# Designed miniproteins, single chains, continued (4), part 59

Each design is a single chain, and the fold is of that chain. pLDDT is the mean over its residues in the fold that is shown.

## One batch from the design tools (miniprotein)

Design m14023
Fold by ESMFold2-Fast:
Structure m14023 (fold): chain A 74 residues (1-74)
Amino acid sequence: TGSFVYGASAAGTAADLADQGDLERALRVIEEAAKRSNPEVSELLTETARAMREDPARAAEIARRTGETLLGMS
């Protein structure tokens, strides 16, 4: 439960940073959160960072969706 909420918070922060045009900081937030999460959350956050790098124009939407998914799993 706590790990999913933590991951969701990180994803939300990353979405806000990406919305501000700060993709590099958004990716750093996701990658740091992945290192500190359980394997399930870490896998989702790692895939989220990859998707954000592949589609920077949708990075905020991608991060936000991951946060919603993680909240639903908590």
Scores: mean pLDDT 83

Design m14024
Fold by ESMFold2-Fast:
Formats: sequence, C-alpha cells, structure tokens
Structure m14024 (fold): chain A 85 residues (1-85)
Amino acid sequence: MEVIRRVAERDADELWEILKKEAKQDADGTFSIEDIIKVLEKLGHSPEFIERLKKLLEKYADEDGRVSKEQLREAMIELAEEQAK
C-alpha cells in the first residue's frame, strides 16, 4: 500500500513539473483538465490511462474544472490503488 502511494505521489510530482513547463498555469496555481490531458497525450500515455485519469480528475477538480497539485496527487493515488486491486 505505502509503496504504491509513494510511487503515485512521485509520479504526480513529476507530472506537475512537466505541466508547469508545457502548460499555462492560472494565477491560483491550477491547471485545467483539458491542459493536463493534452500534456499526457504529448508524453505518449495510452488512451485507456488518459480516460481513467480524466474521470478521477473530474472527481477531484474544483467547481471550475481546475486541478491543483494536491488534487492531481489524490487522483493519481486513487488510480494506482485501483490498478493494484
């Protein structure tokens, strides 16, 4: 459990650094789900991975559909835990 969570948190942190370079961050420090998906597509992630993560991002996003670093971590942790079951 802890190892899976730690790996997911690391992967989320790495993705967040890529998002800061490749996508435009809003003044509140968030990214749109659409921008996150576009970056994942550019990185060569599978359509199946992208669709699963998109559903989780929609669950954790704010009322404007924006995602913070913490919300990205939670989405990626849940995705990793579901894949481990």
Scores: mean pLDDT 78

Design m14025
Fold by ESMFold2-Fast:
Parts: C-alpha cells; structure tokens; sequence
Structure m14025 (fold): chain A 93 residues (1-93)
C-alpha cells in the first residue's frame, strides 16, 4: 500500500513538472513512469505483432525496475512519502 501511494504521489509530481525536487531514487522512478506512459501510448497505436511484443517486453522490464527501486526507496527513506506530500502541498499554493 505504501508502494502504491508513493507511485501515485510521484505521478502527481510529474504532472506539475517538479521531478527535479525529488530525491535521486524518486527521480529515477519518475523517469521510468514517464517512459512506461510513452511506451503504452506507442502500444495503443501499434498493430504489428512483433513490435507489440517488443513494446510489452520493455514495459514489463520497466515495471520490474519500478518495483525494485520503490522497495529500496521506502526502506532507505521511510519519510519519503511525507516529504513528497509536503512538496505537492507547497506547489498547490
């Protein structure tokens, strides 16, 4: 549940263009989330069987990287969720 909350908060930070304010591991998570969104949009517009398979494999690999980095971040920085919430509160002023 904390992992899901972290990912949702990072997605909100991305929408506001504030990725540079995140800790380094959270910046890498933001980058991976943006890359997955780009791959998912490309997948929606792709009908070629081989290209679709390639795109799906890339998405799965990045999802695995997100899981590992989110775990590492939450273990190393237990207050990261609270810090990101404060960043978003300040940005909404």
Amino acid sequence: SEKEELIELIKEVIKLGLESELPPIAQELAKLLKEIEELEEKLKNTSDYIERFRLLAEIVDKELQIEKLAEKLLTGEPEVVEHIRKLLEEAKK
Scores: mean pLDDT 86

Design m14026
Fold by ESMFold2-Fast:
Structure m14026 (fold): chain A 64 residues (1-64)
Amino acid sequence: SLPSEEEIKEALALIYLGILKVDEQRGLLTPEAREKLKQAEEFIDQGKYDEALRLLKEAMRIND
């Protein structure tokens, strides 16, 4: 069977989270991107992966 839509969104959120956490550890994350990352982690903890992905994508864009 194929993974559910929710399982795919969870996996994508965790991948983007991992990328941003590496940037945070390397001191490459801007204060604005760090705030979006914090909010995204709270949404992940709540199982709200659509909201988390939106914030993670915003953080990626701001940090560029």
Scores: mean pLDDT 85

Design m14027
Fold by ESMFold2-Fast:
Structure m14027 (fold): chain A 61 residues (1-61)
Amino acid sequence: ARVIHVERLSLDENGNLVAEGRDEAGEPVRVRVEIESLDREAGVARGRDKDTGEPVELRFL
């Protein structure tokens, strides 16, 4: 799964959730995400990249 350290969450003009931040290599990333689970205790959401179908892990600051 791709890990994204989330700096910003927004909605696009179609109401899709967009996560912006950095990946594990420190590269800027912007992903439209479908959330499948949320672990509020760990500050982590898991889901999928809507454009690639790749599993993603969103880590919140």
Scores: mean pLDDT 80

Design m14028
Fold by ESMFold2-Fast:
Structure m14028 (fold): chain A 88 residues (1-88)
Amino acid sequence: NKAEEYLKLQDEINEEMLNSNSEEVQKIVDMYIEARQFVKDNGVEAAKKKAEEEKDELKRKLLLLAVLESDNEIVREAAKLYKKELEE
């Protein structure tokens, strides 16, 4: 289920950020922005291939997250609902 994959990736990335200092969090945010830009510029198929070749696990997860956000409307809508519920 793509929505479950998305939520699991979000949780893993959020856990990484919670265990990171401010500089590391900014680096994660920058990598996520780059991943989203890559999907926008090169498309979902190219992004999936890049993720398979990516040696950095966090960067790979961010790229897969960006792919799911772009490729699947149900994931996008599910993400909005869960983010609203998880925001304090």
Scores: mean pLDDT 73

Design m14029
Fold by ESMFold2-Fast:
Structure m14029 (fold): chain A 71 residues (1-71)
Amino acid sequence: SMKEKMEELAKKVKELSEQAAKLAAQGSPEAGPLYIEAARAYAELALLKGAPEEKAEEFLEKTKKAMEEAA
């Protein structure tokens, strides 16, 4: 079950990241929220893989700041 959840999150990260990149290339304001969702899914996946919580939080925080600076 945990392995299945990790595979599902990995797929979600990939799909959200690809969609966000396409929207960013088009200059869409919807790109930012999707990058944040991808970062959240990545952080959850990292924690499930046994990564330190601090590393997952650092990645999410940096992604949020980058998107806010673009706004």
Scores: mean pLDDT 73

Design m14030
Fold by ESMFold2-Fast:
Structure m14030 (fold): chain A 81 residues (1-81)
Amino acid sequence: SEREKQLEKLADEVIKLINELKKTSPDKRKQVLEEGKQRILELTPEFKEEAERLIDVLSEGFEKGIDNAVKAFAEELSKLL
């Protein structure tokens, strides 16, 4: 279904964003998060609320460190599966 295709795209794009953020210096993470958020929302319009929530979780998590961001993301992703 279209919904299942968008869910797969959401997962793929968020994983891509996490990998990009891991390679990004802390001072540039806000810009990368904003660019990633815009890209994800355009690709997954049926999951706009879930995408925004996942990005907010990643943003908050990176303030506490990469491990916290990955853990928080995994917990939110599990609610979609």
Scores: mean pLDDT 75

Design m14031
Fold by ESMFold2-Fast:
Structure m14031 (fold): chain A 74 residues (1-74)
Amino acid sequence: SAGEFGALRAELLERTSEAVALALERNDSEGLKRIGEVGAEAERRMAAATSVEEARAIYEEALRRLDEIVEEIK
């Protein structure tokens, strides 16, 4: 449903904001750029998603990529 998509998108934005804050704290310009690219790609894919299952898969993939970038920043 639209409500479920909204919740997933809000959670993704919150996690992206946390990653951005970390990259800024570490002065990691490349990390910041990569985080932005992950967020933009996820938002584009979420806009095209037609089911909660698709939205969840997009969210899980974006979160995995953010975790990889965060691991490289530290």
Scores: mean pLDDT 82

Design m14032
Fold by ESMFold2-Fast:
Structure m14032 (fold): chain A 73 residues (1-73)
Amino acid sequence: YKELTYESNKKLLEDVYASLSERQQQILDIVLENGPEGTTLSEIAERLGQSVSTVRRHLREIQDKIRDYLMKK
């Protein structure tokens, strides 16, 4: 996707982050800190004591929320 401006990124993350559950916030934080290349689904799953399928489901939910927010605004 297209690069976000600092202001847009901050607002998006604030609103989306506030709407996420604690588990989803942890997953998003790991992804944002390490980037897509830095962390695998398996590593996230191990860190959180979850299955890979559970983490994948949470990531899809997070992505859907981000997309919905972006489409509405």
Scores: mean pLDDT 69

Design m14033
Fold by ESMFold2-Fast:
Structure m14033 (fold): chain A 80 residues (1-80)
Amino acid sequence: SIDEKIEELEKKIDELEKLVEEKKSWDEIMKQFEEISKIKLEIIDLINQLPEGERKEYIERLKELEKRADEILEKAMELY
């Protein structure tokens, strides 16, 4: 379900944050970010299949998660 995919995305972003905090290799950080990007595309496809009235909550949740991932990536770029 879309809820399960959103939860998976959130978990992957939490894992990305941990990799950056632990100062893991740039390669590991980028690989995690690529996985996050793939899940985001899957979620967008699922949102497009929902009735219009159900989309807004998921769009807002996705936007917040995208913002968080971008902020983590910006922090990571300062470390390498």
Scores: mean pLDDT 84

Design m14034
Fold by ESMFold2-Fast:
Structure m14034 (fold): chain A 63 residues (1-63)
Amino acid sequence: MPMLVKNDPSLGGTIADSLRFSGEPVSEEVARKVLESLPQGEIVDLDEVLERARELGLEELAK
């Protein structure tokens, strides 16, 4: 799976594309919150980011 750097300006687009392809009901706002929760400058696993986005998406829908 691709390793992405948190501060890559294309990262948000990659996450959005992956979520659309998977049919996940996650907004760009949730994806941004996931990125903000990651350490600065770290290389991240896309799967971990997507899993956290799903968890946050469920929490946001519950509000």
Scores: mean pLDDT 56

Design m14035
Fold by ESMFold2-Fast:
Structure m14035 (fold): chain A 82 residues (1-82)
Amino acid sequence: EKERKELEELLEELKKRAKELLKETAEKLGLSEEKLEERAEAIAETALKIRAIGLIIDQKYKQEAKGVTGGERLLAEEIEKK
């Protein structure tokens, strides 16, 4: 439960951060706000999955992923099961 909520909050935070960063690029590329949000969501989801995959790899090779949250660990477990 708590980990699931943490994962959802992390995804929302990543979307906000991606949107903020993309605003600078959007001004140069002439992207609309709607297009920016679509891109931000896709980037946030991809970033979260990459972090989860990285954690799975780190666990298999006994490496430590610095800055990984409980939500990211939950996502990694779900990906590994699938």
Scores: mean pLDDT 65

Design m14036
Fold by ESMFold2-Fast:
Structure m14036 (fold): chain A 66 residues (1-66)
Amino acid sequence: ELEKLLEKIRELLNQPENKEKLQEIAELIGKIYQLIKENSPSKEEMAKKIKEAEEEIHKMAEEAKK
């Protein structure tokens, strides 16, 4: 689930920028946070998963800007 959302963000970041794509990316990020919150049994696990997702999104955004 999380991996599929990250891959969709990567695809959107590699497409030409428009307001619709930016809105879709924002919605996908929101879904990632919701999934982590709902599926994390502890605060420590939640923090770890959020950090991993943020690092992956940052890396994808940097790669798309090249």
Scores: mean pLDDT 73

Design m14037
Fold by ESMFold2-Fast:
Formats: sequence, C-alpha cells, structure tokens
Structure m14037 (fold): chain A 87 residues (1-87)
Amino acid sequence: VELEFPEEVRKELEELQEETLALADRYNATKSPADAQALLETVKRMYELFKRYVEENWDTFSPEEQKVAQEGLAYMEELVAALEKEV
C-alpha cells in the first residue's frame, strides 16, 4: 500500500527523491565528505517534509497507511544516521 499525498506534497517529494538519487550516485562515485553532506541535507529535507505530513494527517490514515508511514520514517532516520557518520 502506498501513501496518497496531495499533489503539492507529492511533487516536492518527487523532486527531493530525484535530487537524492543524483546525489547518492555522485557520493558513491566520489566518497567525498562534501557529497555526503549534500546528500545528508537533501535526505533531511525529505525526512522533515514526510514527517510533518505524517504527523499532521495521522488520524486520516488507514492502519495499513500508518504502518507504511512508520516504516518510511524509520528507514529515513537510519539513512540520516548512516550519512552523518560520513561527514
């Protein structure tokens, strides 16, 4: 089950996802702290947007959507923690 987002939130998340993938590819090639920092900042922005949306709309979610939201947040938190070790 995928979470449904308003068009504005979906578009912003899609733009951040595209930026994250490009930065991840660059970091994987270079292993530079500067590229790790850029990736970390983009992932943090995506995490903050997703977390805010989830918190504001939690009571409107189905139990399945709530589980997907929690798993997504946990995944992003682990990714942030991993990237923070690289900077």
Scores: mean pLDDT 80

Design m14038
Fold by ESMFold2-Fast:
Structure m14038 (fold): chain A 80 residues (1-80)
Amino acid sequence: MKSELEKELEELKERYKELLERYDKLPEEVQKKLTPLIVSAGLLLISAETSLSLGDEEAARQDIENAKELLEEIEEIIEE
């Protein structure tokens, strides 16, 4: 049975995958600048998944919110 946090995480992982497809089409210099942010977002998603597996809903929520903000920042940079 999927919790609301699990559903939010799945949706966020789909956004991340779509973002990676857009990222792969960018010039190499822009990719190099975004790589640390892309890696950080991926790590936050893994952390959220781990926290949910351990039943730590507060930690999972925090990681999900941080990942969401970071993905929005990356998307903004790509569009500018």
Scores: mean pLDDT 82

Design m14039
Fold by ESMFold2-Fast:
Structure m14039 (fold): chain A 59 residues (1-59)
Amino acid sequence: LSPEDIEKLKQLLKDEGITEVTKSDIERYAKELNISEADVASAMVRLWLEGEIEIVDDP
């Protein structure tokens, strides 16, 4: 994952007002950005470690 892809993910999360990220969100962003679900998940873990989001199970 490039820093540019991570910034795009951060912007999408802010635009949608998402602070709690689910597996469905990871799948959706992987399709939207045309990157792998594993790469999106890695970026989300980084954002979680930075305190910007929480990772939660689908309801």
Scores: mean pLDDT 78

Design m14040
Fold by ESMFold2-Fast:
Structure m14040 (fold): chain A 92 residues (1-92)
Amino acid sequence: MEERKEEVLERLAKILGVPVEEVRKRISDEQLDLLIEIVDAQEIADRLLELQKQGKPEEVEQLIEEERKRGVPKSVIDFALTILDVEERSRK
């Protein structure tokens, strides 16, 4: 989605401390698509973490299955699970 690309570029510009115009000029379409996948994976991971904090581990698996049924790419789901695993390990 076009609006999604703009949101991701704006977020990346904020993280890097540069104007969004500079990010837009220096990022390829392939890199931008990858960043959108990363952002989508982070949003899924955040939702999974919220469910874990609420004491609903069964809903975590249900959410993953729902995202798969919606046609979310396996790469995005796998990355979300990786983020979740890193967050859990960081608590040790």
Scores: mean pLDDT 75

Design m14041
Fold by ESMFold2-Fast:
Structure m14041 (fold): chain A 92 residues (1-92)
Amino acid sequence: MERERRELKERAARVAEESLALAKEASKLAGQSSSSKVPLAVGAAILFIGGAVNAELGARRADVDLEAGEKLLRDSEADIESGRKLLAEAKA
């Protein structure tokens, strides 16, 4: 139990850090783009910020409900994956 919570918190911290870095990149790209790609970059930034928030909430939730914490982390990872797809389309 305690080891599983620690591993989840470490994973969530890594996910949150990566997600915030991607959000910064997407926000910068949105500022540099003046075409239909701006909505894609903005959408990616929102998903990455949401992913970081859900990862942090997942880590906190794991202290009282490990299963719920894992679900929040999975939701976070799905949002980050969707954001990466939008960011790739914005860069193209």
Scores: mean pLDDT 80

Design m14042
Fold by ESMFold2-Fast:
Structure m14042 (fold): chain A 74 residues (1-74)
Amino acid sequence: SAASAASAVYAAALGDLRELAEELKDEPREVIEKRIREATEKGAASALKNGKGAEAEAMKQAVLDAGEEVIREV
């Protein structure tokens, strides 16, 4: 289902973006936020491009939500 796909994508994106934030930990906060936003936008675009209909939109939103969560953690 779209919800199950979105849940899995959210968890995966959250993990990947948290790893990116950890790799960038010595950078200024503004740089970390910018890099997380860029990675999030790229991931969301890929999810939309590779999915179909409502499932693609749900997966895109899951990536965007994961990026927002990681930015809150920085």
Scores: mean pLDDT 85

Design m14043
Fold by ESMFold2-Fast:
Structure m14043 (fold): chain A 91 residues (1-91)
Amino acid sequence: PEQVVLEAVEKLAKELKKFAIEMGIKTEEEVDKELNAQLQQARQFIQDVARNDPRLLQEMAKDAEEYLKKLPESIEQAKKKMEEIKKEKEE
């Protein structure tokens, strides 16, 4: 269950990083620093949940599995939205 939740968080984080850099919202260095800190906190949180509330971890894992299943479609939609925003900024 921990691995599925971590995979979902990491995939989301990587896609958000690409969009933020591509859109010029933040520098690569800023995104990497924030992303690494957030991923470390997420890993610690997931480990704490596994230790203190394994039922919650199972619920999180189910949510993560559903998220991963829908992620390809969400990424495609986000890419289209990103391109629209870029066109608006160039106008």
Scores: mean pLDDT 71

Design m14044
Fold by ESMFold2-Fast:
Structure m14044 (fold): chain A 110 residues (1-110)
Amino acid sequence: LLRGVHLADARAALDEAIEKVRKAIEYLQKGDVETAIKYLKEAGDLTELALRHVEAATQSPREAEVARLVKDALNDVKKALSYAENGDVQKAIEYAKKALEDLERARELL
């Protein structure tokens, strides 16, 4: 697979993951935990897809830093999902916001 194709697919997946995390935060703040869980699951899948594409394209220190940020974001999305499923809305928002920061930074570097 061409490196440029992987980076383009990673950008698309990151843009979608960012929007899903933003929606998850919005619904958590509104108390709609069920809808937030749906968006966190979608964000996790998209973040994992982005990670696969970045790792397939990694040739430079910048791309290695993007892979690290996306991996950290994936871990935080999984924590946000776990807290949301357990009814800890404040912790779910905290970790979703951390994931959003790392995804936005990864997208900036790409």
Scores: mean pLDDT 89

Design m14045
Fold by ESMFold2-Fast:
Structure m14045 (fold): chain A 100 residues (1-100)
Amino acid sequence: MMEVTALPSRETVKEGETAIISALLSNVPDGAKVEFKVFLNGKERTEGISLVPLVIDGKLVGVLVIIENVKVEDSGTYTVKATVDGVTREASVELTVVEA
């Protein structure tokens, strides 16, 4: 069964810095297509983020969620959802952006 873990569980960054959330996968079926979606406080976020797949020895092991030039309004609960063959798993982290 595929599992997802997000790290760190809590992160604090200053406004204008880059925040990185790592979503790590285990038990991904060989050759499977993994769909990732990112949510901020329950709302899907498609803009202002970059998703970078993590691949080791040709196997997908996770994704990095990169948020550049963060603002205070980027603070909140980030949920990463991974879907394979209609099965979704999720993990959440808390991001706090403080004024510079």
Scores: mean pLDDT 84

Design m14046
Fold by ESMFold2-Fast:
Structure m14046 (fold): chain A 100 residues (1-100)
Amino acid sequence: MMEHIRAVAQSHVDALLANPDAPPLSRQIELEEEKARRLEAAPDDQLTPQVDPLSRPSDEEVFDTLVTMDFASLRLSGIQTKAQAVALYREVAALLRRLA
């Protein structure tokens, strides 16, 4: 499992490095670590975005929704559990730190 997570993490890092308009490495590291923290803290019933479309979410709620949507897309890459997605985000952050 960890070898698969590392392969997916490397693919994410490669995509970030291929984007010349990507945020600075320090900001990318902060975003990956924050995604890991928020997903780990999220209840399982919030793994599918369920927000009132008429409500204006706070920046925190927008970020939580983005993390939940990102986790849903990661399942297409074989990341099946919240723990695996958290491990993936932390591995991406670790790879980016080696480049900084």
Scores: mean pLDDT 65

Design m14047
Fold by ESMFold2-Fast:
Order: structure tokens, then sequence, then C-alpha cells
Structure m14047 (fold): chain A 88 residues (1-88)
């Protein structure tokens, strides 16, 4: 499945990246794919986003995902992750 392919590419990137901020961004993508809204909020707060802003960002991400073609969004994310792996 597309979700499984993206999760596998995220795993490969996590193994190659030793930067805490980039690792947190990969965890953010993983949480978005799993629709784990609480985890997205926690990661944003860990990245320095204030709690109130993190809650608003989660709301915006949730609404964006509802209105966007999920398949097209996931396909673009997969291409981005594959390109990132090629540069490593």
Amino acid sequence: SLKEKILEKLKELKERINDEKRLALLELYEAMINEDWEKIKEILEKLGVPREEAEEQVKKIKEFLKKTDKKELLEELLKTLEKSLEKL
C-alpha cells in the first residue's frame, strides 16, 4: 500500500539522519500518515511551537487533509522522501 511504502521510506531516512530536528520532522510526517493528532501536537511543541499554536496547527492540518486528495498528497510525500534518500 502507499501508506506502507511511505512508512518504509521514513524508516530508511531515520536510520541515515543524525539531526534531532530532522528526525522530529520525520516523526511528524509519520504521525500525520497515522492521523495521530495528539502525537502531531506533542512533536510541534517539542520543536518549539507554543501549545496554543500547536493546537491551531493540528486543526489546520486536519482540515487540510479532509479537503485534499489524500492519495495525491501521499504520492507527493513519497516522491519527496525518495528524493531525500537519493541525496544521502
Scores: mean pLDDT 75

Design m14048
Fold by ESMFold2-Fast:
Structure m14048 (fold): chain A 71 residues (1-71)
Amino acid sequence: SAAEEAFREALARVEELAARLRAGEISEDQFVAEVTAILEEAKARGVPEEQIQEVERFALGRFLEHRAAQA
């Protein structure tokens, strides 16, 4: 379904963003802004709330891994 495709795209885009954050190619502020845009697009495309929360948790986990590596 279109919603399932949007969910998979959101996860893939967050993973790419996390890799770029880890490589120092984007800032933490850019990561947060782009993740927010990805989530809003996924919501607009009909991704269920449970799966939106899954993308949010995935992005938060990646962000915290980055923060821990810099501490």
Scores: mean pLDDT 87

Design m14049
Fold by ESMFold2-Fast:
Structure m14049 (fold): chain A 108 residues (1-108)
Amino acid sequence: MLEEARRLQAEISIELLNNRSMTEEEIKEIKEAQKDIKETFGKEIKEPKKNGKLDKEEVEKKYLIKMIEARYELGMVDKEELEKWLKILKEKGVDEEVIEKVEELLKE
């Protein structure tokens, strides 16, 4: 379907896993890529922001989780791809919240 969006999300995930100490520039680049994915995706993903700024790392984490969920629900990422992502996420020691969310999706 939206093959470019799936590829970009996978590349972003791999890039995040390869760089655990992200700089502000890297966070900005990831946000821009996620924005592009969101537009290509054709659906607006709700981002909890409301009254204040969220920590950039926390925002990126939440957005990454939502992008993974959306890709999986739309069939852009199948169970096998998601299992590959989970393995890489675990190997790199990505945030436990992200790992738990991917594991939860795999149980469905």
Scores: mean pLDDT 57

Design m14050
Fold by ESMFold2-Fast:
Structure m14050 (fold): chain A 55 residues (1-55)
Amino acid sequence: MSVFGGSASREQQLARLESSRAALRRLAEENPDEAGVLDAQIAELDAEIARLRAE
């Protein structure tokens, strides 16, 4: 689609959240000592992504 309109803002938000989630996963892989707190943040992002997808 070449026109994004209002519907595209949800796709863009999902892309941002997924990007942040991927960054946290990478960080957790590189820094296992911090994985516990990073995993909690990933769980919060997963919940937000699920909510947006459900809409």
Scores: mean pLDDT 76

Design m14051
Fold by ESMFold2-Fast:
Formats: C-alpha cells, structure tokens, sequence
Structure m14051 (fold): chain A 73 residues (1-73)
C-alpha cells in the first residue's frame, strides 16, 4: 500500500540519518510519477525536505560544537 511505502521511506530516512540516498530518491521519484505526481512536484517536495534537513543539521552541529567546547574546558 502507499501507506506502507511511505513508512518504508520514513524508516530509510531515519537509518540514513540526516541524508537521503540519491538512488532511493530516484526510485521514489519513479514510483510517485507512476501515481501521477510530476517531476516538478516531487522536486519541490525534495527541496523542502533538503532545506529542513540542512537547518536541523546546522542546529545539531552547533550543539556538538558547544559540547566539544564544554568537554575541552
């Protein structure tokens, strides 16, 4: 089902950490295109995910840097 495929996608995102594997993105693009979602719509969704992931990655890096400074003191 679509729900199961979306759940697999969420789990792969979690296992991949803060990155989406390009091969998985390409496979998902083709799957969703077969369901009538355009490349442009999918690219917009991926870009939104990338922007949110980059923001989260920056916040995590800042936290790690602060922890490193605290431990180095």
Amino acid sequence: SLEEKLKEFEEKLKNEGIKLAQDYIDSLRQFLKDLGITDEEFDALVEKYRAEREKLNKELQELIDKLHQLLSS
Scores: mean pLDDT 65

Design m14052
Fold by ESMFold2-Fast:
Structure m14052 (fold): chain A 96 residues (1-96)
Amino acid sequence: ELDEINKKIQEIVKKYYEALEKGDLEKARELTKELVELYIEQAKLEKDEKAVEALEKSLELAEEIEKGADEKEIVKKIEEEGLTLGALDMLHLKRL
């Protein structure tokens, strides 16, 4: 049910920014984890070629973040590929 997952992603993104505005960093971290999980579920439900490539790019980005890739390189990839805000947030939280 791709539309339901997309709707949940939008709701979590909204809550994430509300948590940041309120300075609730613990809630922001929880929402980041939920967002990453929803993007994984979305990719599993998308069975077209574009969805498969997006999943592969997302997994590569996660691996690069784990290996300590340069922040500017990760940000550029997120902007160019339209990848998850959750991945960028995980990078920022890891380096705090």
Scores: mean pLDDT 62

Design m14053
Fold by ESMFold2-Fast:
Structure m14053 (fold): chain A 93 residues (1-93)
Amino acid sequence: MKKYSDEELEAIAKAIEDAVRSVPGVSDVTVKVDREKNTITVTAKLEEGLSDEEIDAIKLKVLRAVRKVPGVSDVTVEVDRENRTLTITAKLE
């Protein structure tokens, strides 16, 4: 597996955080870096009062924004509709 430096991981993590924060309807963005797995996990809150269709639109916008970050190979986005949270898992090359 490719070994990233702390500076490289922090740069990618910031780019992913900025990408998630750029999507309207998303707040309280928290980023966790797993250096051993070369994985970045982002948790974000969804705005109250969003419809299912609006949540699905936000999910797709977040997925597309994170996929554009250099060094990201695979992205999954999971929606917890009851807790109104998004969990984004980005795997690095």
Scores: mean pLDDT 81

Design m14054
Fold by ESMFold2-Fast:
Structure m14054 (fold): chain A 70 residues (1-70)
Amino acid sequence: MREELERLIAELRAHVEALKEKYPQHRETLDQLTAQAIGVIEKAAEKSVEAARRARDWALQAIDNVLEQL
């Protein structure tokens, strides 16, 4: 569980770091969204690895959708 959770969070962070380099004007918003997404993934991980994985997939899509709206 712990290693999988760390991997899911690392994948999210890597995605966001790439977005911060591409969209420097949105760095603060991306940091806030990342913090919220990590919280959701950690809470989902308390239930199951599958829930954490789904939360990670949702978080990636949600961040991309927010950037499309900015």
Scores: mean pLDDT 81

Design m14055
Fold by ESMFold2-Fast:
Structure m14055 (fold): chain A 69 residues (1-69)
Amino acid sequence: MSEEEKKKLKEELTELLMKYGGKSKEQADRAAENALKYLSKEELEEVIKLLREGKLDEANDLGVRAVTK
């Protein structure tokens, strides 16, 4: 994954987590950073898609499964 691609995914995840997850910028940035570290590119894109669709439960389940082992 390119540096530009990582930056865009992090920014998008941060904004979506703030908008739909009720997180502060610091909490959202930390969550996005962890997601980039532990999730694959495919999993990241799927989480973003689910968040954009307002499917918070599905996005959370996918993200938790990927981070929790």
Scores: mean pLDDT 73

Design m14056
Fold by ESMFold2-Fast:
Structure m14056 (fold): chain A 74 residues (1-74)
Amino acid sequence: MLSEEEREKAQKVFDALNEIEKTDPEKAEKIYQLMNEGKLDEAAKLMIEYFREKGKEDIAKTFEELVKLAKERA
């Protein structure tokens, strides 16, 4: 079973993707394309850059931490 914290982090990722799709659908499509090609690091980088450009540093920092944790667990 996923913990409450793991569910919250997953929800944050989905919310972020939905926000990108709503505001910049072309950017969202590029992110989905990179994910489909297995280029997860590049997809994450685009998401981080997008939120930094929008002034949402807290969200960008959260994604950087998630990428770091994923690399440490691999």
Scores: mean pLDDT 72

Design m14057
Fold by ESMFold2-Fast:
Structure m14057 (fold): chain A 84 residues (1-84)
Amino acid sequence: ASEELKERIYETTLYDARLIAEERGYSEESAEVGAEEAAKVLVEILDQIEAGEAVSAEDFHLRPLKVMLETMERTQAELEAALA
């Protein structure tokens, strides 16, 4: 994927991560880290599709979201533990 496309993917993913963070009471830092990891996964999936590799609909739709949620939850827990 081009650098411009990678930036656009990150921006869109960050928007979604911020909405989740607001709803769950997570920090902006958790949103940023979650978006970064989810964007990486989405870029990898797109690169696989361009290479002619088979990607399931479940992996395409759910894997980036799962990585975002798991990363945000982990990062928030680590931040809270560091402040305790």
Scores: mean pLDDT 81

